# Ledger of designs, part 42: designed miniproteins, single chains

Each design is a single chain, and the fold is of that chain. pLDDT is the mean over its residues in the fold that is shown.

## One batch from the design tools (miniprotein)

Design m1445
Fold by ESMFold2-Fast:
Structure m1445 (fold): chain A 85 residues (1-85)
Amino acid sequence: SEAIKKMNEIIEQAQKDGKELLEESKKYEEEGDIEKSNKTRSEMYRKLSEYSREMSKVSPFEENKERFEEQAKEYEELAKKYEEE
């Protein structure tokens, strides 16, 4: 299925980007740069939100679309939290 292939590509990219940004955030935390650590965490969650929106768009099932849209909103809330800390 073309939809399944697209979803797998999104998942792979989300996992890669998420891991890279998480590792970058942790390096800033180890260096004592909490502001940069939190900004990097916020960026990570914003990207994960965008990938969840893409998953919603390509999913052929309405229940999955709603679930991915809810996940995107949760990631947006997490991004905002780290921006405010």
Scores: mean pLDDT 87

Design m1446
Fold by ESMFold2-Fast:
Structure m1446 (fold): chain A 64 residues (1-64)
Amino acid sequence: MVDRLTQQVDDIMNDTSMSNDQKIFQLDVLRGVVAIMYGAGVLSRAQYDRLTSRIDAAIAQLRA
């Protein structure tokens, strides 16, 4: 599951059909999904921290 979520971040970042604003929107949606999954006990704290760190880094790259 975590590997699939990490792959989705990479897929969003590498999508040449999306603008940076569209990519940020998709990453924000994914961040919300990750937060819900952590709250539901589906993700461990370590998995949550790794995923949110990856998403936050991706958003920071798109905003630069």
Scores: mean pLDDT 82

Design m1447
Fold by ESMFold2-Fast:
Order: sequence, then C-alpha cells, then structure tokens
Structure m1447 (fold): chain A 106 residues (1-106)
Amino acid sequence: EGLVLMFSDILYHSSLVHIRRGDMDGAQRHITFLEQIVQQHPDNGRTQTRLGQAYFAMGDFQSAVRWYQRSISINPNNTQSWLNLSQVYEALGDLDLAAEYRKLAE
C-alpha cells in the first residue's frame, strides 16, 4: 500500500508537469495509469483524491467531483477531499455549495 501511494504520487506530479507544459495527452496517459491503480486498489481513498486533483488541474471538474466523492465515501474524515470539493465548486461559481463543503472539512 505504501508503494502504491508513492507511485500514485509520482504519477500525479508527473501529470501536473505535463499540464504545466500544455501536454494534455501526456497528462491523460498518467491519469489513465492512476485509474488502473484505483481499479486494482479500490479502497485506497488517497489515490482517488489524487485522481480528483489531476482532473481538477486539467479543468475536468465533473471527473474531479466524482473522484473526490468516491474518496470521501471510503474515508469521510478525509479533510483534503472536502477542501478539494469546496475548491471545485468555487471554480464552478457555486459559492454556496463551496462554503458547505469547506464547513464539512472543519
């Protein structure tokens, strides 16, 4: 599990490097590999949080929300996923829902 989290972290950060360079195809390849890791380790909420963060960085807010919700369903005490949901809804302009999710992160 520790190795899975480390590899997931590497793939996530690599996807951010591709996004920063404008290589969305490169980012998607790393994100697809993260999705394969989640399929093999479905109860690993931290990897699901990283998938949500990667999709958010790509501007795919719908996919980001789905992965954050899945992470929270595994661990409702995952403060980071609640904060990340708040950030997505803020980016979508839903300030009321963003405030509710931020409150749940407290």
Scores: mean pLDDT 82

Design m1448
Fold by ESMFold2-Fast:
Structure m1448 (fold): chain A 60 residues (1-60)
Amino acid sequence: IEVEVEVEGDTATITFTLGDETVVARVEGWTAAEAEAIGEALLKHGEEGFEYLKLLAEHS
């Protein structure tokens, strides 16, 4: 399980890898601190965090 957070300008990119699956979500309007905190929360929740990010990516 791995979560990577990148912030460029006004866009945060969160990459979550769970086993052989990878989800990437791009969100605008988050600060670097907010994006990192969300990334840590997603990692802590494991598979549930992965499913949440997948839903966010589909609607972002």
Scores: mean pLDDT 77

Design m1449
Fold by ESMFold2-Fast:
Structure m1449 (fold): chain A 68 residues (1-68)
Amino acid sequence: MIDKLKKELDETQKKLDDLEERTAREIHEAPTDEERRRVLDERTPELEALQKKVDDLQAELDKAKKES
């Protein structure tokens, strides 16, 4: 089951990295500070959810490795 946790962690981390890069790009391309703030406000909940999932999967993986 460790391999499944590793795969889920890798996939979730990649999604987080991709979203972070996209968000940074959208902020850079935004014409005003107000638009940049809007992008950040829209993306923050999704970024936080993905980060939490990464943290949770990492904790489960570390626990599984310790018991292996």
Scores: mean pLDDT 81

Design m1450
Fold by ESMFold2-Fast:
Structure m1450 (fold): chain A 75 residues (1-75)
Amino acid sequence: MKIDEVIEKIKSATSKQQILDAGNDILLLADELKLPPEVKQFIAEGLSRALAADSVEEAKQILLDAVNKLKEYLK
């Protein structure tokens, strides 16, 4: 799975469960790409913050911010 596919999945999410699924896809992608532990930890923290959010819209924003930082690392 490409990073852009995961970003699209986050943008289309309509539930907390879909945010969790997208976040897990990012963590699996990070493992596949052999990213440093610090980057994986940053994504895990972003996912935790997103899941703690009061709304799906807020959760999307938090997780998208984490993924955009990852995208900058990969370019």
Scores: mean pLDDT 78

Design m1451
Fold by ESMFold2-Fast:
Structure m1451 (fold): chain A 82 residues (1-82)
Amino acid sequence: MEEARREAERRAEEAIRAAREGAELIAQGDIIKGVGYVLRGIGLTHEAGLLGKKAGDLTPGRRAGEGMTEATGIKVEPLGLG
């Protein structure tokens, strides 16, 4: 359980970082690379949600989804929360 929670938290942090990097790249005109980072962030957000649910802690998935919305304006509902 603890290992799954730590993995979920790590993926949530990676998702937020990827989303911020992607948003900055898009703002700088590097659309292709930026979109790639945003898609990576979405995938990591879903992984954080699923691992968090397995650990009995929905916080990592929710944090990742909120971070994605803040960085990109894209609302992401993490898998495992529904």
Scores: mean pLDDT 77

Design m1452
Fold by ESMFold2-Fast:
Structure m1452 (fold): chain A 56 residues (1-56)
Amino acid sequence: SVADWIYPLLEVSGKVVLLNSKGEVIGEFTPSSTRQDIEDAIAAAGELPGGVISYA
């Protein structure tokens, strides 16, 4: 799933932000976030993420 490739980024990043296809924020995650939190954000957005930003 999309969460399967995003979740590992939290091991090396202090924060990960998901964007939709328009560049709008659909979710923000920290190392304390779960895989389910990412799945829930994607489901609530109603579309697949258009981009990801990682903060070291």
Scores: mean pLDDT 76

Design m1453
Fold by ESMFold2-Fast:
Structure m1453 (fold): chain A 90 residues (1-90)
Amino acid sequence: MSPLERILEAAYEVARGRPIEEVTAEEIREAAGEDPYKYFPSLEDLLAAAGARHLIEGLRRKAAENPEQKEALDAKIAELEAQLEKILAR
């Protein structure tokens, strides 16, 4: 797993079920073992990217298992991919 992948996974897990205001970059750094600010300009951008990545992966699996929902799931995946690209565009 790359440092960026660890940061995204740690950010998602640390933020899971918590208000964004209670999540700190320090907790994510400790969980990932890497400085998130090397890859993201803000904590909000990091959390948005981590959330989008996780949802995209889950929705792709659901689309494969549920062909009757594929059109709606593909549309949501495209929306989340656009959000992730915007965050990662620097």
Scores: mean pLDDT 77

Design m1454
Fold by ESMFold2-Fast:
Structure m1454 (fold): chain A 113 residues (1-113)
Amino acid sequence: SEALEEMKKLVEEIKKLVENARKQIDSETDPEKIKAIIDNTFKEIEKLLDRLMEVAKKSENKQEAIQLLNEVYKYIIDFANYIIEKYPELADYVREKLKKISEKLQKTIDELN
């Protein structure tokens, strides 16, 4: 269960990263700084997700690993939708990032099934 425990920690790190990004975006008025926060947040999400997917493949409990991957993906979708609603001009950019994340996660989930 070492892999499952590491996955839970990575999921909480991603959730905290997203929550902190929302707070920074909500308190910022400079469009260039907002874009930089969004770019850095997706970059850090991708790093944590790559680690999470590697750990998931080592999990003895595949069903719980899939549940954690689905949980984090929902959280990332909610964050993407938050940005698109608040900044429609960034919608295409954010959707492209989400599509790449979705494809990687789905491939990992399929490998676990």
Scores: mean pLDDT 88

Design m1455
Fold by ESMFold2-Fast:
Structure m1455 (fold): chain A 67 residues (1-67)
Amino acid sequence: SSSANFAQAVEIVAEEFARAREELGVSRDAPDSDPRLAEAARRGLERAIARHPELATQIRRLEPVLL
């Protein structure tokens, strides 16, 4: 279902975003305006699409929320 696919896209993006944040050294105490958070979000979205191209449409719908 579209709901299940969207939930899966959210989970995958969250995993890849967390991984990108760790790679960039962004702490949990970083302000929302930290440019590394935008970079982590972009990397997370790109990796999520690469990992699950069948969910690309659902993943791209998350871009305005994360960037």
Scores: mean pLDDT 79

Design m1456
Fold by ESMFold2-Fast:
Structure m1456 (fold): chain A 74 residues (1-74)
Amino acid sequence: MSFAEQFDLAVRRTEELIAYMKTLPKEQRVQMARILIRQLDELIDYIRREHPDATDAIERVEALKRELEAIVAE
């Protein structure tokens, strides 16, 4: 699979996970959001290092991270 195909699948699964997390009690939702934010930070660093031309990919991960940060801020 190409990077683009693997990345798109990973984003879709992350969106599904975020939707599932929103069904959980606040304490569990916040805890999972913090863990996922950490993983997304590592993914952004990886993309910037290995695929620096993939600006759209970085923007998509940053958008997911912002949604998770909103969950933590509640």
Scores: mean pLDDT 83

Design m1457
Fold by ESMFold2-Fast:
Structure m1457 (fold): chain A 70 residues (1-70)
Amino acid sequence: MTADDLLREARRLAGRPDVQAAARELHAEFPEIPVDVHALAIALMRVGLATGHVDLALELARRLVDEALA
């Protein structure tokens, strides 16, 4: 699985009600990071856990958060 494959799957999951609810809770705690960025980061970690690519998912999630804060 490539970074592009992980991102495509994560984008499909980011719109799910459970992911959106978790993203809203994280946004309340860390409002400097947009809800959509929280949702995509959560989705990346869920796909990474499901596929065994946790380290790659974590790297991609960190980059998304860093870019949102820049």
Scores: mean pLDDT 85

Design m1458
Fold by ESMFold2-Fast:
Structure m1458 (fold): chain A 81 residues (1-81)
Amino acid sequence: DELTEKVIELLREAIEALEEGNAEKAIEYLKKAKELISQLNDPDAPALISILDDIIELVEEGNLEEAKEELELLVAALERK
């Protein structure tokens, strides 16, 4: 699915931004991923959006390492779909 691949790409870009310590850029990518997920005809979309909201909150709190770990787990789960 093209949209799912684009979501995974945006999440990987967010991980890279977190590795660079760029919280603002990471939040930009995460918000773009949320917008694309809302366009998915997927019953899991609301749950995925909720997970991304929790990750954005971690980034906003400065907990970049935990946010990165949660994103890596989410990417792995999406790649198994």
Scores: mean pLDDT 84

Design m1459
Fold by ESMFold2-Fast:
Structure m1459 (fold): chain A 100 residues (1-100)
Amino acid sequence: SPELRALRREFLARSAETLEALLAENGLPEPRPSVELFDEMMALSRRIEAAETAEELLAALREYNERVVQGMRAAGVPEAVVERYEREMARLLEETEARL
């Protein structure tokens, strides 16, 4: 669906922008995931791109957020910054779900 493609691209772009902004505000470097986390993120990226229904897309986006948070914690990002990211991404998920 062109609509699903637009929504996932917007979600991923805003997720990346939110992470970049929060890291920059706190003087933190971009986290580098483990090989295992990288492989999981690649599998999720494929699921997001392959999603044909709203339900499939939302499920993949929720899991994507969880993996980003996992990567932030593994990289030693302060919990206050992780919590701010989680809140912003939860809001973005609610906005995305409302548009589906």
Scores: mean pLDDT 83

Design m1460
Fold by ESMFold2-Fast:
Structure m1460 (fold): chain A 90 residues (1-90)
Amino acid sequence: DALEERLREEFAKRKEELEAALAAGDLEKAAAIMEEIGTAALAPLLPEELARELARLGVEGQLLLSQGREVPEELLERARELEREAEELL
């Protein structure tokens, strides 16, 4: 799986930064790093903007859930739209 290999490579490049942000409790910085990792991994497979939005929404949703917060319906709807666009391109 090309995406899994790309995710491992991009994660390895940013691992220390991500771990430092998480250890500091800087969830916003951790989210930004994870968005960059996801975007870089998806960019060869999808248009850059679509890759970035998918990565951003995925991380945003996970952060809300990790904080015990409800994921807004608007966020879920946008994620479904982007997933459909990605499926048509892959």
Scores: mean pLDDT 74

Design m1461
Fold by ESMFold2-Fast:
Structure m1461 (fold): chain A 110 residues (1-110)
Amino acid sequence: GLKKLLRQAIVLARRLYEVTGDPLVKRVAEALENILSKIDAGEDFKKVLREELNKLSDEEQELFIALVTFTKGLMELKPEEGYQKAVEVLKLLRTDREKAIEKLIEIALS
């Protein structure tokens, strides 16, 4: 489910931050935590996702997308599909940001 995906993505992002010390990774972890907190408070996922992505730089958005899609693939025991979906959404992000966000929502809710 969506909340399990977000919790696993947060764990991965926090572990990456512990290893790298990279502020980019920290900012993505915080965005994921804010999304989970707001959904737990009853806010709409699509609205909250758009609001949190809009606070992120282009590079932070790319890392966010990669972490969510890879985490989804790993949880489904389909890491290659997770990679392929990450590439698809990242390509869309550069040409059609709205379609990229719609595709990310579809993947997260599937």
Scores: mean pLDDT 87

Design m1462
Fold by ESMFold2-Fast:
Structure m1462 (fold): chain A 68 residues (1-68)
Amino acid sequence: MPSPLEQARALVEEAVAELRAAGLDALADGLRTWSDNVLADPSLSPEQKLRLLTAFIAHVRREAAALL
């Protein structure tokens, strides 16, 4: 079974790819930068990183839908 950290990374890569495919490169770059900061934060557990990134990706997807 993939770890929470591996799941978080996979979700970020999938969401970034979806945004780039839709032509939303600036939004994809913003998601990547913020996600990298969360993943690098030593104060957060792998489970906290997964929860935060899942919530943020959902927020970004809602914003992307409003632009399309």
Scores: mean pLDDT 84

Design m1463
Fold by ESMFold2-Fast:
Structure m1463 (fold): chain A 75 residues (1-75)
Amino acid sequence: MIDEKEVALSLIRMQLSVLKLMQSKTKNPTEQDVQDAENLLAISEKLAAEVGYSPEMKALIDEMKKIVADLKAKL
């Protein structure tokens, strides 16, 4: 039996990896880059809410929130 929480964790980790790549490659983010980052965060928050938040999910989402805030600060 596949644990839905473990699948959600894997998906959230993938979204965080995409955000880290965006942060590392984007020196001058646009409003579109920020919207894309906020959408990735929203998808991860929705997944965590649907399967039930774990401490690891909260830590990953908090890291994603910091990346989104960093990108917004560079606008």
Scores: mean pLDDT 82

Design m1464
Fold by ESMFold2-Fast:
Structure m1464 (fold): chain A 88 residues (1-88)
Amino acid sequence: MKKPKPIRLTPEQRAEVRRLWAEHPDTPEALARMAEIFTEADIEWIDKQTLDELEYILKHMEKNKDRLNPLQQKVYEHVKKKIEELKA
């Protein structure tokens, strides 16, 4: 299993995160929107990973699977789906 490179946000995603922190620091709405942006970035990044890198990600997510929030569970299921598609 190969360790994947760190996730990078798009310029548009970075601008939105900066705006949310500047305008709505520590509000539940801003935290929820930032979590959505990071979740979308995670999914896009996962779609670009190799099978070996996805298996590394899955192994690390499985250690905490019972403690994942709904957005993290969505990323976890997406990783599982991509591994299955690449093995087919």
Scores: mean pLDDT 72

Design m1465
Fold by ESMFold2-Fast:
Structure m1465 (fold): chain A 81 residues (1-81)
Amino acid sequence: MKDRAVEILEEAKKFALYLGDEETAEILEKLKEAAEVSEEAARIAEEAIGKAAGKINDGEDPKEAFRKELEKAMEEVERVL
């Protein structure tokens, strides 16, 4: 589980950097660090990326949808660590 979440977070970070969104890339790096030490954090992060992808597929702005879900995930991770 952790390995998959870390891989997804790394790919998402590369995508955020490609879009020039350094702030989202920083959030993704922090989530990746949390996912490496906590299975619960890994699960929260993976679920958030899946939700963001779903919203983007439904026609929401990619940058806004992605950032919103990742900020929620970061808040949730901070509560459980």
Scores: mean pLDDT 77

Design m1466
Fold by ESMFold2-Fast:
Structure m1466 (fold): chain A 94 residues (1-94)
Amino acid sequence: SSADDYQRQYQQALQQVSSILSDIVNQMRSGSISRDQGISSFTSSFQQLGSTMSPDVQQSINNMVDIINIVAQNRTDDQFIDWMEDFIRDLQDR
């Protein structure tokens, strides 16, 4: 069914999103990249990922980008990194 196809694509997307964010967060925490570089990197990666998925999954990925950008605007670099680590953990516990 279309619902079963959505569920499979969504779970694959969550796994890829978690992997992308974990790598970027680790690079930001180590000081290898700046916050702005991290935001730019995950935004591009999520747009590329979303473009290969069904419209419903693409919308879910776009919503994650929006949430992360809103959080970034309202937190310090350290607070943003901590929030991102919690967000990744939440995604992995689904």
Scores: mean pLDDT 83

Design m1467
Fold by ESMFold2-Fast:
Structure m1467 (fold): chain A 71 residues (1-71)
Amino acid sequence: MEELRRAVERGEKLLPTEKSPLLYYHLAAAYSRLGDFEKAREYLEKAQKAGPEPLSEEAQRVVDEIRALLA
């Protein structure tokens, strides 16, 4: 749990300098694992809004994990 919180904090620290879709997907996954599905959905929406470009293999795995948890 603390490991996921740390990942979220690091990701949020990067937002002022790196607003990449991949970062938002990672934040969505972290919140989903923490059980905060509301924030997970919000960050997933932000990722889609930030860039509708083809996802990397890593980003695709993150999206897959989030969808499995939200199903």
Scores: mean pLDDT 66

Design m1468
Fold by ESMFold2-Fast:
Structure m1468 (fold): chain A 98 residues (1-98)
Amino acid sequence: SEALLRAIGLLLRLIGLELDALKQGKEELAEAIEELRELLLEVLKREPSEEKLLELLEKVEEQLLKVEEALKKGDWEAALEAIEKAKEIVEEFLEELE
C-alpha cells in the first residue's frame, strides 16, 4: 500500500523531529509531536480506505512542511503551532471515521 508506506515515512520523520526537539530542550514541542504520532497510529489501527488515508497524509505532510520551514528560521513557536494544527486535522479525521 502506497498510503501505508507514506504513513511509515511520516512517522519516522516525526520521530526525527521529536529527537531534535528533545536535544534542544524544547519539551513542549517534543510532547506535541509524540501526541501526533499516537493519533496517527490510532488512525492506522482503524484501517481507513487507502483514498481517505492518502487525503489525511497529504494534509499532515503540509503541516510538517510548515514545521520544517519554521525550524530553519529558529521559530519554535510556529513549529509548535503547525504540530498542534496537524493534531487537530488527525482528531477531526478520527471523528469522521466513527
Scores: mean pLDDT 88

Design m1469
Fold by ESMFold2-Fast:
Structure m1469 (fold): chain A 112 residues (1-112)
Amino acid sequence: MELFEKAKEAADKGDVDTALAHIGQLIAEGRYDEAIEAGKYLAEKFPGTLAAVRAYVAMAHAAEKSGRKDLAIEYYEKALEVARQLYAEHPDDPRVRATLELVEAHLKRLKE
């Protein structure tokens, strides 16, 4: 419960890296549903950004770790949609390119 609250508090302060670190701790502790809810909160707080892509990737990882493959695919597809839009707007940003390639690799692995 406290890690989940800290992840939301970090998101409210705009501290994306701290929010994602707490979401990662929830996943490491097997608290997958709390990690997904915290990730959803972060993605909704920063729509259309690299923060939202990173949040969807964390949610997909939590879903995959909990054996929910179809849900993991759904979250990676949401991450892909945002990452593709960011790449169209910022094709020369290496962070955007690396994030897009990471999401595409995860979807390929899960669908093949």
Scores: mean pLDDT 88

Design m1470
Fold by ESMFold2-Fast:
Structure m1470 (fold): chain A 100 residues (1-100)
Amino acid sequence: GAEEAARAAEEAARLGAEAAKAGEGEGVLAGTAGAIAAIGGAAGARIAARRGDAEAAARAAEGAARTLRGAAERMEGEAREYAEEGARAAEEGARAAAEA
């Protein structure tokens, strides 16, 4: 439900931060922007989960996933892998919330 989406968005934010740390050159800026947006998505998902709003939590997690997918396209190597893993975590949490 909403708690699963919130936890997934929080994990995506953590992986987005790791992507930002691993980035080089232009990847650092893309990773930092992605991490900031993913943190915002995680906060939104958590607030929605506290209200018991599974749909809002799922949408916030989906937003985090899209942002990290976009960041990954501008990153390489380990930074890209972290961003893609974060996107997958958020996508999985959004699906779990939608199915509950």
Scores: mean pLDDT 80

Design m1471
Fold by ESMFold2-Fast:
Structure m1471 (fold): chain A 77 residues (1-77)
Amino acid sequence: MSPELQKEVEEGVLLVEVAVLMTVARKAAEKGDVKTVEEEIERLKRLKEKAREKGLEKAVEYIEEAIRELEEMRESL
């Protein structure tokens, strides 16, 4: 795999992982499941560090926005 294609694939995989975590967290929030929302925030923080290590700056920004959204949801629970 070329370096450019590898980076594009890694960004795509991260965005899919974020979407899955956000979906789980939103469904947990609908049920008042604070613990699951907190667990998904921690998973997003780990994904952010992985994205940062790989130099995926746009993915880092996207994950930071996702974390902010979930933290706001947690505060409302």
Scores: mean pLDDT 83

Design m1472
Fold by ESMFold2-Fast:
Structure m1472 (fold): chain A 83 residues (1-83)
Amino acid sequence: MDKDIQEGVDLIAVASSRVSALHSETGAELRDNTKATLKLSEKLSKESHPDAVKVLDEIAKKAEELGDDESAKLAKEAKEKVE
């Protein structure tokens, strides 16, 4: 996996974990995770990344594990578009 993409996945996981731990009512961190997920999805598609489907699946699973349903949904939708 590309190191920059892995770092992005890890950042989304950390941010989602923080939201869950802190019981954030505003969901500001979730919005930031959603934006990061969208940006990573666009990068994976635009660069024709060979592991795009695998990376998007991993992002979706990590987001679901941490309760970030919005990021999980975006990753799943991006995976469907990448085939």
Scores: mean pLDDT 59

Design m1473
Fold by ESMFold2-Fast:
Structure m1473 (fold): chain A 100 residues (1-100)
Amino acid sequence: SEIDKVNEIGEKAKSSKDLKEQEKYLKELADIAKSSKDKKVQKLAIDEIVDIAESSKDLRVQEMALEALMEILKALPNDIDLVTYAIGAILRVIGLILDS
């Protein structure tokens, strides 16, 4: 299922210490958020991007997570519900960056 895939990618990203690997997983989550036809899966992918930023405490990972969320906004500007959700996620990640 797409839910299982999102959870697996999230766990791999959070357990990785390799920045390029974490960037790859963040991009995969952003692609799922942009392409899935299930809004619950799209929101779950956004939540996992935020969780990766929160768990890493690395400014570079937080910046990559912010870029991933911005790509979702640019790809789906007409989905007001998903846009609102992504803006909330962006504000949460910005809060983490400012606390760094």
Scores: mean pLDDT 86

Design m1474
Fold by ESMFold2-Fast:
Structure m1474 (fold): chain A 98 residues (1-98)
Amino acid sequence: MVEEARKLSDEKDREGDGYLATYYALKAVVDPSYEPQADAVLAKNPEYAPEARKLAAELSKDKAAAEKAAQEYGRESILKYSESSLYRMLATSLELES
């Protein structure tokens, strides 16, 4: 069960990275000052880059929709990282009790 908690932590961290990459790609559509940050995050997450860039391109003409989507992806990123942290804490607790 400790290994399952560690695996879930890693999976949630990876999901968080995907949401964060999409968040910055969408923020760059709303505010060009985010372009360097978006490029850096997408370069570090090449597996998520195609989908993030596709969504940003689809929303490029509707900045209000892009901002709403960015808020949703940003929220999901925070939730996934929080879940990852919680599972990591659980794994550590279970290991200490073993």
Scores: mean pLDDT 82

Design m1475
Fold by ESMFold2-Fast:
Structure m1475 (fold): chain A 95 residues (1-95)
Amino acid sequence: MISEEQLELAKKEVEDFLSIPDIEEILDALFPELSPRIRELEEEIRKLAESLGIKLSERSLRLGALVAYIASRHHPEPVPLLAGLLYAIKVQEEE
């Protein structure tokens, strides 16, 4: 069960990432090195989004998975996975 506190932590993580200048360019630069390590996170975010009726692009999934990977250094699951999902949705809506 996802608590309100866990959801608020995930939202704060996303807002912190969005406050970084050129964050998408930084994440794109990290992707080639981290892509084998984040593939499982991409699949988990895809499955979670599909369970909510949301279809994410491959770009949104990659960026979300990178955010989830970085967030996992600061938070236990499910906060990293939620942050990755929320970031992926935000990136897709801004296009």
Scores: mean pLDDT 77

Design m1476
Fold by ESMFold2-Fast:
Structure m1476 (fold): chain A 55 residues (1-55)
Amino acid sequence: SPIDEALALHREHAKARGIEDDPRVQESEATLRALLETLSEELQRRFLAHLKRVA
């Protein structure tokens, strides 16, 4: 799903920056999931596209 892909990219971005073990990353992941679940699937896909573009 777009949500799961966005969360996977969020984790990859954290890993690339060496902050994957930061508790704030885990907290932001939970917040991001909750936020994305309130969005339409179209907005979820747009957010995923943005994450892919900004690396």
Scores: mean pLDDT 76

Design m1477
Fold by ESMFold2-Fast:
Structure m1477 (fold): chain A 85 residues (1-85)
Amino acid sequence: SLKEKFIERLKTLAELLKKRYPEIQNDIDKLYKVAVELLENPSDELLEKFRKIADELKKKYPELQGTIDALLGEVERAVEEIKKE
């Protein structure tokens, strides 16, 4: 399914980010977990939770702002595509 493809892509991206930034593995896992929950059950509440976690991560690691913003955009687009099904 489209949802399974997005989740698999996010898993691959999370593993790549953890390899590149091992010091933030726990924060990446937390962000990935909420992203998967959001794709499984798209809701405004989960989207807000995902955005808050992403914003917190950007505050802790300003150098990752571009990467986190790109991930936010990708997840938001995936949610909209899943809603169309």
Scores: mean pLDDT 80

Design m1478
Fold by ESMFold2-Fast:
Structure m1478 (fold): chain A 91 residues (1-91)
Amino acid sequence: TEEVKKRALALLEKWREELEELKRLAERSPAYAAAVLAAAERAEEVLEEAKRRIEAAESEEEVLEIMRETVARVDAIFREAAAAFEGMLAA
């Protein structure tokens, strides 16, 4: 459990760093900045929640389930943001 927790937390930290890079790139592209920044902030909250859940987890199976849920939630956030962009471009 401890080893799996450490690996999961390391992945969450890497994803957080990738979100920070995305936020920096968004700041250079003002046309999309607000929506991208909002999505990245929501994703960062999901990662922080996942970190707390992983720290409290009692089994490897729990850690893996939290990671699967976290990936799905982050994916949904960015899919929602992409759909909003498509809607704006089509309008």
Scores: mean pLDDT 80

